# Designed miniproteins, single chains, part 54

Each design is a single chain, and the fold is of that chain. pLDDT is the mean over its residues in the fold that is shown.

## One batch from the design tools (miniprotein)

Design m1972
Fold by ESMFold2-Fast:
Structure m1972 (fold): chain A 95 residues (1-95)
Amino acid sequence: SEAKELYDKILELLERLGVPQELLDAFRKVMEARLKKIETMSKEEQERYIKLLKSMVEAFELALERPELRPQLLRDFANTVRYEAKELGLPVPPP
């Protein structure tokens, strides 16, 4: 699955960026739930979702090259993980 390959790459990039283990664990649960939902999406929805994941990979790759981008990106990522966890009915990591 292209989505799984992109998620695996995002996890690798987040680990290289030093994201706390608690957020990585929460993101893994979000990833697993999202991968199941992708199987039920239309082709058009899957294509939009793949484009979103590709843009996330690009943003995290850029943050590895440019340390000044990391504080905002990691804060935005943490907020996104909390939002997604809540929407999916998963445990929400603390702020």
Scores: mean pLDDT 85

Design m1973
Fold by ESMFold2-Fast:
Structure m1973 (fold): chain A 65 residues (1-65)
Amino acid sequence: MEEVKKEIDRLIEEAQKALDSGNYDEAEKLIRKAQELADKNNVTLTPEQVEKLKELVDKIYEKKS
C-alpha cells in the first residue's frame, strides 16, 4: 500500500517534469498510469495529489486543444 502511494507521487512528479519539457503525450501517459495505480490498488488520493493532477490535466488539455 505505502509503496503504491510513493509510486503515485513519483509518477505525478515525472508528469510535471514532462509537461515542463513540452512532452505532453508523456505527461498524459504518466497521469493515466498514476490514476490506474490508484484505482487498481483502491488507494484514495490525497487532496494535494488530486489538485496537482487536475492542474496537470487542465494544462495538457489546453495545449492539445
Scores: mean pLDDT 79

Design m1974
Fold by ESMFold2-Fast:
Structure m1974 (fold): chain A 77 residues (1-77)
Amino acid sequence: SKEDIVSRAKERLKFIEKNKDKLTVEQIKNIALSIIDEAERELGETPKLREYREKVNAAKTKDEIINIFKELIKDLE
């Protein structure tokens, strides 16, 4: 369900924030993209999910990805 995706995304975000110094940019991107993949499976391909995927792929820093991931979670709520 959408609620299960939001719950999982929040858990993944907390994991990223707690382990930020131990994770690479590419690892954080892969975590965010995995949630987008889950959302696409449940909701279908939406323009908003495509936009978030593009933003994550374009991001260069851990903080950019974290901020995009926070926006994604808020939009899914």
Scores: mean pLDDT 87

Design m1975
Fold by ESMFold2-Fast:
Structure m1975 (fold): chain A 67 residues (1-67)
Amino acid sequence: MEELKKRLQEAGKRYVEALKAGDYEAAIKALEEALELLRKLVELEPDNEGFRQGLEYAELLLEETKK
């Protein structure tokens, strides 16, 4: 649990850093890692609305970044 949350925070930081550097490939990769981690967190705590909303937001953000 805590390891997944820590990895999610690290993926979010990498996403922001990649965007600041103009590295959209790295930003997309970081978002895909965050999505995998959020899916696992939702499986562990399916009633956690924050994780479900985070997953939906990350999916929308990934689609927006790819367009």
Scores: mean pLDDT 79

Design m1976
Fold by ESMFold2-Fast:
Structure m1976 (fold): chain A 69 residues (1-69)
Amino acid sequence: SPYLKAGKAAEKSGDYNTAAAAYVLAIQEDPTNEEAAEMLRKLLDSGKLSPETRAQVEAALARYEAAKA
């Protein structure tokens, strides 16, 4: 996924909100993307996300959990 690669690059540069946005797009592209979901959980736990980005991440993770069924 190009979004997963973009998210990893953003994390490496310390841009955690951009990384989270890219991983959200990776979940939109493939709702079963376990790696993107794990990266999003890690970013939520980091406390480095804006409130707006946190809401988007929580919505993406809910979509991932629904798609696993």
Scores: mean pLDDT 86

Design m1977
Fold by ESMFold2-Fast:
Structure m1977 (fold): chain A 80 residues (1-80)
Amino acid sequence: SEEEAEKLVEKGIQALKDGDYETAARYFEEAAKIYVELNQPEKAAEYFRMAAEVYQRLGDTEKAEEYRKKAEQFKKMVEP
């Protein structure tokens, strides 16, 4: 649900504040996937981008690249 995605975003932001980047990346990834299911490509792109940035900070270059590509894919769906 949208409410579930919003709660995951809140948990991700809290994890960032706590310095728990692994948990933050996972919550943003889960939230983005729910926004995909809800057909909200703008929010999906945003949270895939946030997950990619956090994975980049963790040194997980494979996941960072994967989620950057997903973010770009969904961003293109909302461009005029």
Scores: mean pLDDT 85

Design m1978
Fold by ESMFold2-Fast:
Structure m1978 (fold): chain A 118 residues (1-118)
Amino acid sequence: SFEVTESGGGTVAVGGSITLTGNYTGDAAQVALVAWYRETPSGILLGVASITAEGKKYYAPEVAGRATISYDAAAKTSTLTLSNLEKSDTGTYYSVVFSLIDGRLVWSFGQGTQVTVV
């Protein structure tokens, strides 16, 4: 029921910063959680950060202190900012919307945005 579009990826130098944006269509009142995942070049999907509809945040240990997540329910937009980039941050980044519809957890994600750290 949600459509997701991720943007902001590109090629960035080690030690640089990048801001990724997820835009969502759908009923914001149904959103329980927004998360960012990274798919590694080897095809492994790893959690990066999450934020609940109430604003509770989680950061994976690998990005703790370097990542900032936000979610604006009115704008239906999430941002993930990564600073002090490492080559290990390279991958395809997905924003995932977790929604509750008729007591069921449903998740939606887009085609992703590619980040390459050189």
Scores: mean pLDDT 88

Design m1979
Fold by ESMFold2-Fast:
Structure m1979 (fold): chain A 106 residues (1-106)
Amino acid sequence: MSKEELEELVDETVAAFFRLLRDLLAHAPPELRPRVREVLLEAQELYLEYKEGKISAREFAERMRELLEELERLADESGLSPEAMAALRRQAEEIRRLIEEVLEAS
C-alpha cells in the first residue's frame, strides 16, 4: 500500500468513527454523554498525533481499536433501543474492518 493510500484509509477510519460517536451522542442518556465526549476527545488527540507523525499508522489503529471497544461498552450501558443498537453494531463492524485494513497495511 502506498503512503497516500494508507493516509486515505486512516482518514476514512477516523471519519467513520466520528460518525458513530455523533450518532451515539445523539441517542445516549445525559449521564453517559460526558463519557462519550471523553472518547471523542481521545480520538481527536490520537488522529492529531498521527497527522503530526508522532505515532505510526499501526499504533493509531491499535489505539483506535481500544477506543472502539470502550465506545461499544458505553453503548451497552446506555439502554439504547434495539434499532439504535443494531445501527451502532453495523457502524462498529465497518470501523473494525477499516482498522484491520490499516493494521494489515502497516
Scores: mean pLDDT 84

Design m1980
Fold by ESMFold2-Fast:
Structure m1980 (fold): chain A 81 residues (1-81)
Amino acid sequence: MDEELLERVKELAEEAARLAREYVRAREAGDEEAARRAEEELARLEAELRALIEQLSPEAKEEAVLYVQRAAAALAEELAA
Protein backbone atom coordinates (compact mmCIF):
# COMPACT_ATOMS: atom_id res chain seq x y z
CA MET A 1 0.00 0.00 0.00
CA ASP A 2 2.62 2.58 1.03
CA GLU A 3 4.57 2.06 -2.22
CA GLU A 4 1.51 3.03 -4.28
CA LEU A 5 0.87 6.06 -2.05
CA LEU A 6 4.55 7.07 -2.33
CA GLU A 7 4.33 6.91 -6.13
CA ARG A 8 1.25 9.12 -5.96
CA VAL A 9 3.11 11.58 -3.71
CA LYS A 10 5.89 11.74 -6.32
CA GLU A 11 3.35 12.30 -9.12
CA LEU A 12 1.70 15.14 -7.18
CA ALA A 13 5.10 16.68 -6.39
CA GLU A 14 5.95 16.66 -10.12
CA GLU A 15 2.57 18.26 -10.91
CA ALA A 16 3.21 20.92 -8.25
CA ALA A 17 6.59 21.68 -9.86
CA ARG A 18 4.90 22.06 -13.26
CA LEU A 19 2.31 24.46 -11.80
CA ALA A 20 5.03 26.46 -10.01
CA ARG A 21 6.93 26.86 -13.31
CA GLU A 22 3.68 27.87 -15.01
CA TYR A 23 3.00 30.43 -12.27
CA VAL A 24 6.47 32.00 -12.60
CA ARG A 25 6.20 32.19 -16.41
CA ALA A 26 2.72 33.74 -16.22
CA ARG A 27 4.00 36.32 -13.73
CA GLU A 28 6.96 37.21 -15.97
CA ALA A 29 4.62 37.51 -18.98
CA GLY A 30 2.20 39.75 -17.06
CA ASP A 31 -0.59 37.20 -17.50
CA GLU A 32 -2.37 37.80 -14.19
CA GLU A 33 -5.25 35.42 -15.00
CA ALA A 34 -2.91 32.50 -15.83
CA ALA A 35 -0.86 33.25 -12.69
CA ARG A 36 -4.02 33.24 -10.54
CA ARG A 37 -5.16 29.93 -12.04
CA ALA A 38 -1.77 28.31 -11.44
CA GLU A 39 -1.72 29.63 -7.85
CA GLU A 40 -5.21 28.23 -7.12
CA GLU A 41 -4.36 24.83 -8.67
CA LEU A 42 -1.10 24.73 -6.71
CA ALA A 43 -2.92 25.43 -3.43
CA ARG A 44 -5.42 22.65 -4.16
CA LEU A 45 -2.63 20.23 -5.06
CA GLU A 46 -0.63 21.08 -1.91
CA ALA A 47 -3.69 20.33 0.23
CA GLU A 48 -4.15 16.98 -1.57
CA LEU A 49 -0.45 16.15 -1.18
CA ARG A 50 -0.54 16.91 2.56
CA ALA A 51 -3.65 14.75 3.05
CA LEU A 52 -1.98 11.88 1.18
CA ILE A 53 1.22 12.11 3.24
CA GLU A 54 -0.84 11.95 6.45
CA GLN A 55 -2.10 8.50 5.33
CA LEU A 56 1.42 7.02 5.09
CA SER A 57 3.18 4.88 7.70
CA PRO A 58 5.87 6.75 9.71
CA GLU A 59 8.67 5.27 7.57
CA ALA A 60 6.95 6.08 4.26
CA LYS A 61 6.03 9.55 5.56
CA GLU A 62 9.72 10.33 6.19
CA GLU A 63 10.58 9.22 2.65
CA ALA A 64 7.73 11.28 1.18
CA VAL A 65 8.69 14.43 3.12
CA LEU A 66 12.35 14.06 2.10
CA TYR A 67 11.38 13.60 -1.56
CA VAL A 68 9.10 16.66 -1.52
CA GLN A 69 11.77 18.79 0.20
CA ARG A 70 14.44 17.77 -2.33
CA ALA A 71 12.07 18.39 -5.25
CA ALA A 72 11.20 21.83 -3.84
CA ALA A 73 14.89 22.72 -3.39
CA ALA A 74 15.73 21.61 -6.96
CA LEU A 75 12.80 23.62 -8.33
CA ALA A 76 13.86 26.72 -6.38
CA GLU A 77 17.38 26.48 -7.86
CA GLU A 78 15.93 25.96 -11.37
CA LEU A 79 13.62 28.98 -11.10
CA ALA A 80 16.43 31.17 -9.67
CA ALA A 81 18.61 30.44 -12.72
Scores: mean pLDDT 82

Design m1981
Fold by ESMFold2-Fast:
Parts: structure tokens; C-alpha cells; sequence
Structure m1981 (fold): chain A 77 residues (1-77)
């Protein structure tokens, strides 16, 4: 649980610094929901969040947003 909180804060900070505070908030909410999910779904969501953060660092906002949408769908499954 603490590990997910640290990951959420790190990812959110990177997104905020990239100029996307709305995406940062979505990451915090997504990873909070992931705590109650099976391990496989958590792993998939974490991987998608990591890819989204990587695209945000590169300035690819649209791709980062699509990857976060996919992570949210994984949690909703």
C-alpha cells in the first residue's frame, strides 16, 4: 500500500512539473483505486501509468492521456 502511494506521488509530481495537473490528479485517484484490485490488474495499471509518465516527459500529452484512459479501464474491468 505504501509502495503504491509513493509511486502515485512520484508519477503525479512528474505530471504536474510537465504542466498537466489534471493528469496528475487522475494518477493519484487511479492508483488509490488500484489498492483494492487483484495483483494482475494493479500490475497492468502501474505499467500503463509508467508509460503515460514517460510520454508526458517527452511532451506527448495526447499519448499520455490515452494511456491513463487505458489504465482507468483496466481498473474498471
Amino acid sequence: KEELDKLAEQAATILENAGYPELAQRVRELLEKAKDMPEEKRRRAINLVTLAVSHAILGNRDEAEKLLEEAEKVIEE
Scores: mean pLDDT 82

Design m1982
Fold by ESMFold2-Fast:
Structure m1982 (fold): chain A 68 residues (1-68)
Amino acid sequence: SEIEKEVLELTERLVREHGRTLSPAELGQLISREVLKLLEKNGVTDLDKIGSLLDLAMRLAQELLARL
């Protein structure tokens, strides 16, 4: 889906820009805030869908951090 692609692209950018300088907790908080803002802007109001997209972002962030 288009929103899923935007979440993945946002997550990759945030890990690239901040993954070496922020702690995992700080990075996780930043990703959560920015993903939630993106979902609000796109009118996503389903909490199950919001939860799934946040989980997708966190799994990608963890995978990218392991490769840094």
Scores: mean pLDDT 89

Design m1983
Fold by ESMFold2-Fast:
Parts: sequence; structure tokens; C-alpha cells
Structure m1983 (fold): chain A 71 residues (1-71)
Amino acid sequence: MERQELLDLYRKSETEFARYVAERGEALKDKPPEEIERFGKLVSDVLDERRRWRRTPEYQKRIEEEIKKIE
């Protein structure tokens, strides 16, 4: 649930993603360590998914489309 929301947020805006991570991290400071670790793992997983996606033909196609828009 949270993982998909974070992934969608990152795709919408990297700035909003960074803001959400910072704000949620502050809100979790008074929660059990397990919740903090869970949130950290979710953030790491979203970033790892982005790295894997960058190695796919879909990423290459997107870069080609971006270049086409500049020309």
C-alpha cells in the first residue's frame, strides 16, 4: 500500500517525494523503531525499483521521446 503510494508520488514529482519522505520521517520519530525501519525499507525499495526501471527498454524509449521533444 504505502510502497505503491510512494512510487506514484515519485513518478509525479521527485520534489514532492523528497518532501513527503522528510515530513513522514519527522512524524515517525515518536513511533517504535520497527515502524521507522519499515518506512526506510519502503523508501529504499522505491529507489531500487527506479534503478531497475532505468535498465529497461521502456526507459530507453522515454529518453528517445524526450530527445525528440527537444528537436
Scores: mean pLDDT 68

Design m1984
Fold by ESMFold2-Fast:
Structure m1984 (fold): chain A 66 residues (1-66)
Amino acid sequence: MKYLLTFTGDVRKEIGVVLRLLGEPFVEVKPVGPDKYLVTFTGPEEKGKALVEELKSEPFIEVKEV
């Protein structure tokens, strides 16, 4: 599944989240703009869903399914 992440606010929090995602197996991160990243989950759906719910809980991250 693919998701577009848009970050608003603190750049340090953005960098922390991006580095965490880059460390995940079965997660691909592609920058598509200064504060926008296309995230692709290639592994188990349950792990992808859990990570997406965690990202959606953050007020500085806008998550859109593509």
Scores: mean pLDDT 79

Design m1985
Fold by ESMFold2-Fast:
Structure m1985 (fold): chain A 76 residues (1-76)
Amino acid sequence: REAELAAAREAAEARKERLISLGVPEELAERIRELELRAAEALLAGDEERARELAAEAERLMEEARPILEAAYAAK
């Protein structure tokens, strides 16, 4: 559990760094990271419903970031 949570935290942190490097505001990237980590924590605790809700919210914020990501990739 702890090792899996540590891996999830590392992955979420790496994704946050990637999003910021592509021009996503730090506040939005941090909110996505936090939701992804909380979803992983809920899943590891056996709360699959809560994990799904948190993952869906992270997906919603990724949709909000999508125009920024598309612009960044178009500019490269």
Scores: mean pLDDT 78

Design m1986
Fold by ESMFold2-Fast:
Structure m1986 (fold): chain A 90 residues (1-90)
Amino acid sequence: MRVDEMAERLARYLLSLGQPEKALELLDAAIYVLETGKLPEDYKGPYSVEAVKELTEKLLQAAVGPEALTLPRDEQIEILRRAKELIESA
C-alpha cells in the first residue's frame, strides 16, 4: 500500500466519524508529537504525549492496517499530513 493510499483511507475513516473539527485537532496534535516528542503549547485536550501516540497507532491500524505501524516515523507523519489536507479540502 502506498503512502497516498494510506492517507486517503485515514481521511475517509476520520470523516466517517462525523466530527471533522475534532479529527483535525487530533491530527495536529499527532503530527506535532511525532515531529517533536511534545504536545503543542496551546494544546487544551486531556491527552498526554503517550495517549496521543496510542490514539495515533489505533487510528492508523483501524483505518489502514497494522502495516502502517511498521513504517518509518517520517512516512507515518506524511500519512497524517496528507490525511489532514484531504479533510481540510473535503
Scores: mean pLDDT 81

Design m1987
Fold by ESMFold2-Fast:
Structure m1987 (fold): chain A 87 residues (1-87)
Amino acid sequence: VSEEELDREVKEALGLIYDYLGKQAEKRGDFEGAAESYRKAIELYKEALGENHPLVIEAYRNLADVYEKLGKTEEAEKIRQKAEELE
């Protein structure tokens, strides 16, 4: 395994962890914490897997849902459009 491959695998694993933390935060009603975790997961997934990957698209949809729950309707709509474009 090269340093580049290892870095990609680490980013993918960290993305999965943040995605999980985001889902757990949502279950507790911590939508601000969920949004932060999903943003980190998206960044890591994009770097590891590419922007069109299903995990990236799902994380965008989850982020949009929590932004809507936070009353950030315009931001939620922009992210939903982004997810739709990538699929």
Scores: mean pLDDT 84

Design m1988
Fold by ESMFold2-Fast:
Formats: C-alpha cells, sequence, structure tokens
Structure m1988 (fold): chain A 98 residues (1-98)
C-alpha cells in the first residue's frame, strides 16, 4: 500500500493528477481502509476540478477516520468550489469539532 501511496503523492506534487489518481486507486485496492489514500485521491480530483468526485472520496476518508480534520476541511473546500456555501460552512464547523 505504502509504495503506491508514495508514488501517487509524488505525481500529485508534480501536477500529474491522472497518474496520481491511478496510484491512489491502487493503494486503496491493496488497503481499502487507508484513509490517507482516500484523502489524497480526493485532493487529486479537487486539483483536477472534478469537485463531485473529490466529495465522494473525502466522504469515504471521513467514514474510515472521522477524526481526520484535513478531510473535513477539504470536503468544505470542495463544496465551496461547487458554490454550496451552506454545506461548506457545515463541514468547516465539523472540522473544528475534531
Amino acid sequence: ADIYLEAGRAYLGQGKYDEAIKYFKLAIEVDPNNARAHLYLGEAYLKKGDYEEAVKWYEKAIEIDPKNRRAWINLAKAYEKMGDFEKAEEYRKKAEEV
């Protein structure tokens, strides 16, 4: 799992979002409960401008680790980019509770 996660992070840092997505999905195949892989997959989709996909993967990250403050913050950011300011504020408050 770690080797795919690190490869995905390296591609994400280079702005190679499709390659990052591929490797984060491989990390999830090896370890479906890897909250970090779900979080980074959401970040790759967010950077690519696919906000609906970003939301789906952040929600899965939160389901695995509800205390992951970064996942709540990123979920709020995705809703903000979609123009859903009520959902963005709701999830930002959730981030403050963890």
Scores: mean pLDDT 87

Design m1989
Fold by ESMFold2-Fast:
Structure m1989 (fold): chain A 93 residues (1-93)
Amino acid sequence: DEARRRALEHLERAGQALDEGDYDKAVDYLEEAFRHALQIPDPRVRAELLERVALLAEAVAEAARRAGDEESAKRAEELAERARRAAEELRRE
């Protein structure tokens, strides 16, 4: 529950940073959301939050790339891939 709450808080902050065009900060918040999502005890809830991290990270990557922020785009792409893989492993088990 606490891990889920923290993951959701950081997802919300990442979305706000994305809306403000602060892609580096958005990725920092998404890294924290990912870390907390991995600590969620319920595998189904964990997979849901990891999928949300991956989706938002893909959005940040596309926005950053369009803005010419290649470093933040690459960081976000790598995080999206990590989150997608973690969620897929949980759905198989």
Scores: mean pLDDT 88

Design m1990
Fold by ESMFold2-Fast:
Structure m1990 (fold): chain A 74 residues (1-74)
Amino acid sequence: SEEEKRKLEERERFGTEEGLKKALEEYEKAKKFLEEFEKKKLPKTPEIEEEIEKAKKIIEKVERALEEALEKGR
């Protein structure tokens, strides 16, 4: 059975099923941003560097949450 504490943690990470879809979209967008940036070798500006760090954090956070959910069998 699912415990309330686990439900709260999942809500914080994924939210509702719509929230999960949104998180996955943000994850894919962040990955595409990093891939496009690396492929095109665009000049690094402070704004781009900040966006790269944000994208990496989003990817890591969502990947951790997805990996945990997959292990639990969601």
Scores: mean pLDDT 67

Design m1991
Fold by ESMFold2-Fast:
Structure m1991 (fold): chain A 56 residues (1-56)
Amino acid sequence: ARWAAQALERFGGASREQAEAAARAAHDGYTPEEAAKVGGVSVGNGAGAVAFAALE
């Protein structure tokens, strides 16, 4: 979670709070794409996908 939130904040241009919200949504069973939308982070950036993979 911590690693994914940092990656989203740095690469996706999202705030830490938004990145953490997206990371939690992904962990709760949302797809990485839907979780990114919940947090307001960019889904189109490869960084988002990588960050969600790191949540494992």
Scores: mean pLDDT 60

Design m1992
Fold by ESMFold2-Fast:
Structure m1992 (fold): chain A 70 residues (1-70)
Amino acid sequence: SEKEKKLKEGEELEKKGEEAEKKGELEKAIEYYEKAAEAYLEAGDKKKALEADIKAGILRLKLAIDKVTR
């Protein structure tokens, strides 16, 4: 179904976010986690969408701290 396709899309985007995070590419990781949250919402998985949004939020805080402490 379209919802199953969106769930897989969200999972793939979340994995790309994790890879970007491991590389220290915080802006890219934020973008991937936000896109994953959108895909999860379209799939009807509100819990996974919230978890992806939380990950993006944590990285936004890390990015803000990095900019101030450099």
Scores: mean pLDDT 87

Design m1993
Fold by ESMFold2-Fast:
Structure m1993 (fold): chain A 111 residues (1-111)
Amino acid sequence: MLTPEQREEGLRILDEAEKKMKELVDEAARAYQAGDWDAFTEALAKIGEVAREFLDRLRALGVPDETLARIREAVSEGLKKIATAIANGDYEAAKKALDELFEKVREILLE
């Protein structure tokens, strides 16, 4: 179980990652719609960087490996759903998948 301090800081880190990832998903969607594959690929790479930095910050905070593994799995599944939705031109599904990803991670951090 996380300490109250680890939980509070973990949720703050999550909120920062969510804000950055929402901006990057919007960038990826616009680039894809415009046929700008370089900008699209760059936005997807930045989403991966935000996800990696998020997990590294939680590890540095002392979140247990078992909890980190569950968060990593939720992030992996969520990013796959977001990428698939963008590739299908379904930006509403991409936003929903993003919201579901962050809600799932929030639930794990609150356990």
Scores: mean pLDDT 85

Design m1994
Fold by ESMFold2-Fast:
Structure m1994 (fold): chain A 61 residues (1-61)
Amino acid sequence: AEPFESYIPEEEAEKLRKEIEEGLEEMKKAKTTEEIARAIGRVLRAIGDMIQLALESKKAA
């Protein structure tokens, strides 16, 4: 709850969307269990970050 330039710039939102899309593409191209696990981890992390940012934006509004 810090007011120090607390905003979600368009670049951050686009970066998170790209992370999710790239993770899904990696999952499609993955041929080993290890590659699939890494791709899933990447997607989940990006989704978690996006949810946190969205919730903080709603709390600040």
Scores: mean pLDDT 71

Design m1995
Fold by ESMFold2-Fast:
Structure m1995 (fold): chain A 62 residues (1-62)
Amino acid sequence: SELEELKRRLAERAAELEAAKLKAELGPDAEVTIEVTADSAKVTVKRGDEVQERVVEVPEIP
């Protein structure tokens, strides 16, 4: 459905933004993993021994 697709796209956008922030913090050689669910996205960025994890929630669409 279009609503489910919009939620997925919003999660992807939110994850993209968070990944960009983490990459800026850890450097361009950091490895990024993004996992998208129906209502959220998890972003993991690794660089050597440093690992940063963030979870972003998709806003509810009425």
Scores: mean pLDDT 72

Design m1996
Fold by ESMFold2-Fast:
Structure m1996 (fold): chain A 78 residues (1-78)
Amino acid sequence: MKYYQEALEALRAGDYEKAVEYFKKAIEENPDFAEAYYLLGVAYKRLGKTDEAIEAFEKAIEVDPSFGAARLELKKLK
């Protein structure tokens, strides 16, 4: 949980590179964390890293097929 909270703080502060780092660490601790993949995609999108954002949103859906927010983001990017 600590890395996820740090990532949320960084995302709110506009520190998207730090958010990416901490969301990756949160995923390393819990690979089934669909929300962390989704927010990793949001952070990548803010950095203009569209391909990485798409991969992260696709991973969120693989982990949780009912994750509507990730599906909505993919529709906008594809």
Scores: mean pLDDT 84

Design m1997
Fold by ESMFold2-Fast:
Structure m1997 (fold): chain A 60 residues (1-60)
Amino acid sequence: SSKMKVIAQAILDAPPERRLAMARRVAGTLSEEERQDLGKEILKLSKDPEVAQEIVAALG
């Protein structure tokens, strides 16, 4: 969704040292379906698959 794409971009644009903490905080405000959608958007937008997988793991 457009909302999840905006959130995914915000997480990816965050400083590396803040990124996982931001992902966990955001995940706590989202439904399970929204977290899955966010994970897909992160995988689509990230240029680094390893970074994307770490963020997706932080989403739960």
Scores: mean pLDDT 84

Design m1998
Fold by ESMFold2-Fast:
Structure m1998 (fold): chain A 60 residues (1-60)
Amino acid sequence: DELYNKAREAIRAGDIESARELAVELAKQGDFKSAAEIGMELTAAGADSAELTNELLKAR
């Protein structure tokens, strides 16, 4: 999945904001599993995942 790979690349580059936006886009396309995986990686990197969780629930 191209969006998943872009989100992973954004995390590695330290671009947490872009990674979060890509995770929301994955959820909007129905790829909730990939979106959740990116959310977990963002949390592990020290990012606040609360807003991402809220956006994923809205996309459901």
Scores: mean pLDDT 73

Design m1999
Fold by ESMFold2-Fast:
Structure m1999 (fold): chain A 61 residues (1-61)
Amino acid sequence: EELKKRIEEWLKKQKEAQELVDKANHYRRLADEMAKVDPELAERFRKLADEYYQKAKELLS
């Protein structure tokens, strides 16, 4: 009973965490692309990527 609810909630959190990781990876790639052209913008994208990774970790904790 309680175990099934925990599994369902865990699966939902896993999916949400994966979406956050995908967003983080997207911004990480943008940061890498911009690093040679616009270092300031690259730094902003790196911070966004770190923020999404942090949110994913917090969600799974």
Scores: mean pLDDT 83

Design m2000
Fold by ESMFold2-Fast:
Structure m2000 (fold): chain A 67 residues (1-67)
Amino acid sequence: SEADELARLVREAYDRLKEKIAEAKKQGITLTPDEVYDLLREIARELAEKHGLSPEVRARLDAFLDG
């Protein structure tokens, strides 16, 4: 279902975010909350485009991550 697809994309986005935060820490960089939020938005957009999501589904993905 679309809900199951969105749930998987949300998990993939957070997994990628955790990985990027860990890599930043290895380089001595501590990300601010604003930088983490911007990074999460960018990851979500890239995943939506990679999976060929419609603009409507992309908007729902963004809404899930904005909570």
Scores: mean pLDDT 80

Design m2001
Fold by ESMFold2-Fast:
Structure m2001 (fold): chain A 70 residues (1-70)
Amino acid sequence: LEALRAAVRAELAALRPEAEAALAAGDKARLAAIVRRVGELHAEYLAALGADALAEEARALAAAEAAALL
C-alpha cells in the first residue's frame, strides 16, 4: 500500500513541472491533458487497492495531489 502511494505520488510529482511549464506558456491544451492524466492515475490507484476500506484513503490522497497540481 505505502509503495503504491509512493509510486502514484511520484508520478503526480513528475507532472507538476509539466503543469508549471504549460501554465507559464499559457498552453491550455497541455493543462487539460495533465488534468486527464491525474484522473487516470486516480482511477488506477483505486483499482489497484480492491478494498473498500482503503479506497477512501486512496481517494483522499489522489484528491490532495490533484489539488496541488491544479
Scores: mean pLDDT 69

Design m2002
Fold by ESMFold2-Fast:
Structure m2002 (fold): chain A 55 residues (1-55)
Amino acid sequence: GPEEVKKVAREIAEKLREIGDKLQEYIDLIKEAKKSSGKEKEELLKKAEKIKEEL
């Protein structure tokens, strides 16, 4: 019924928000990596790749 459709829509919306949050975290890590150098840059890029794999 309509209530079941609303429940599914809410669950999908929550998952989309979680994906959006991970995308923002990925973008922020890439921005920090651009400002960093050497070992710190490599560690930030590794963290970004790990988040990308979870998407």
Scores: mean pLDDT 84

Design m2003
Fold by ESMFold2-Fast:
Structure m2003 (fold): chain A 58 residues (1-58)
Amino acid sequence: MITVEDIVEAAKELGIEVTEEQAREMLESGGAYIKDGRLLTPEEQKKYNEIIEKAKKK
């Protein structure tokens, strides 16, 4: 099972800073990620998907 901590650690390994709240949003969003009140760009969404996939391997 993926946890908020797994996402935060995966993001850290990829050089991306993600808060616990942001990680929870990523788990619940199903790919419609939001940060600072805006939808992520396609490039940022790709990075977030990489974080999720990395977290799944743990």
Scores: mean pLDDT 70

Design m2004
Fold by ESMFold2-Fast:
Structure m2004 (fold): chain A 55 residues (1-55)
Amino acid sequence: SVADEVARLEAEVRRLMAELEAAQKDPNTSPEEIEALRQRLGDAVARLRAAQAAL
């Protein structure tokens, strides 16, 4: 269902936010890795917003 997809995407967004925060605090993480995580988070947020609009 769309509600199940929204719940899954909300969990994915929370996970990516935590990964990005951890990466930003880790001095061994490259700027390219941080940028890739930001792009993945942006994509996940866009998908979540689209799924929420379909509810």
Scores: mean pLDDT 86

Design m2005
Fold by ESMFold2-Fast:
Structure m2005 (fold): chain A 77 residues (1-77)
Amino acid sequence: MDLARKALDYVRAGDVDKARELVLEALREAGLDDQAREAEALIDQSPDKGSAVATLAVGVLQGRVDEGLAALRSMLS
């Protein structure tokens, strides 16, 4: 997904807010609205939003969204 690739590039550039918007839009564009809502809440609760967005973006790029969400849940301790 092009939006998830752009999100990862923005994380690397230090623009975490833009990366967050792009990765959530990537999930919504894929019809994964429930996953996007959960991911938004998990990212916003994460102590490291950059790592959270990068983890989700990698999962989306690999077609492993459920594993990306599981990793996000683990980041909340």
Scores: mean pLDDT 82

Design m2006
Fold by ESMFold2-Fast:
Structure m2006 (fold): chain A 96 residues (1-96)
Amino acid sequence: SMEDFIVEEAERILEALEARYKEVQKLIEEGAPKEELLKKVDDLLAGLGSGILRLEDYLAELEKNNAPKEVIEKVREILERAKAMKEEVEKLKEEL
């Protein structure tokens, strides 16, 4: 269904962003050069920005089509996690 597709895509977007964030955290632990870290953080912030916009579009589509509350809440939780991750990554960039 459309709802199943959107949920799977939203989960896939979040999983990809979380994997990239974990990679950045690992590079920090390994003492990677500041230039490499800044590049990876900027790439991740760009990915978070585009991912958040896509998640907001999906949420709007679900709301417009009166999708079940449980489906809307699940995508909203994914969106809030992506927004929280963006805030964390922005703070991390300021500390580099």
Scores: mean pLDDT 91

Design m2007
Fold by ESMFold2-Fast:
Structure m2007 (fold): chain A 76 residues (1-76)
Amino acid sequence: SMEDLLSEEVKEVLKEAEKLVKEGKIEEAIELLLRKLMELGVEMLKAAVEKDYAKIEELTLEEEVIKKKLEEFKKL
């Protein structure tokens, strides 16, 4: 699945965010995902400067997964 392509760090952030939602801490879960999205944006800029297209593709997939989860949480 697409989730199998995610870094361990992104997988851990997603697990923590889902745990926060189950505990009713939806706003905290959203803040956690937004923070990770900002961090991925910085990594994307670094990869672009280095012309590391493989890393850009990896980071793009991770951003899409986080954005999808963020949209799901915003509807709660």
Scores: mean pLDDT 86

Design m2008
Fold by ESMFold2-Fast:
Structure m2008 (fold): chain A 70 residues (1-70)
Amino acid sequence: EEIEKLIEEIAKRLGVSPETVRKMLENLSEEEIIEAVRLYGKRQGLSDDEIEEIVNLAKKAYELLKEKKK
């Protein structure tokens, strides 16, 4: 539930679908997720500060996903 809200927020800010965010979290390493967030953020014309905020949201989502995975 918390992870779903986080995925939706990241997707909204990056201008991508929640499914795209979920696939990133499932298939990429933490470093690759951070790079993907920066790439999508720049494509949306977001500032460096806005991108770093989304990076922090993505890191939190990744940690929550790891906890659920055992």
Scores: mean pLDDT 80

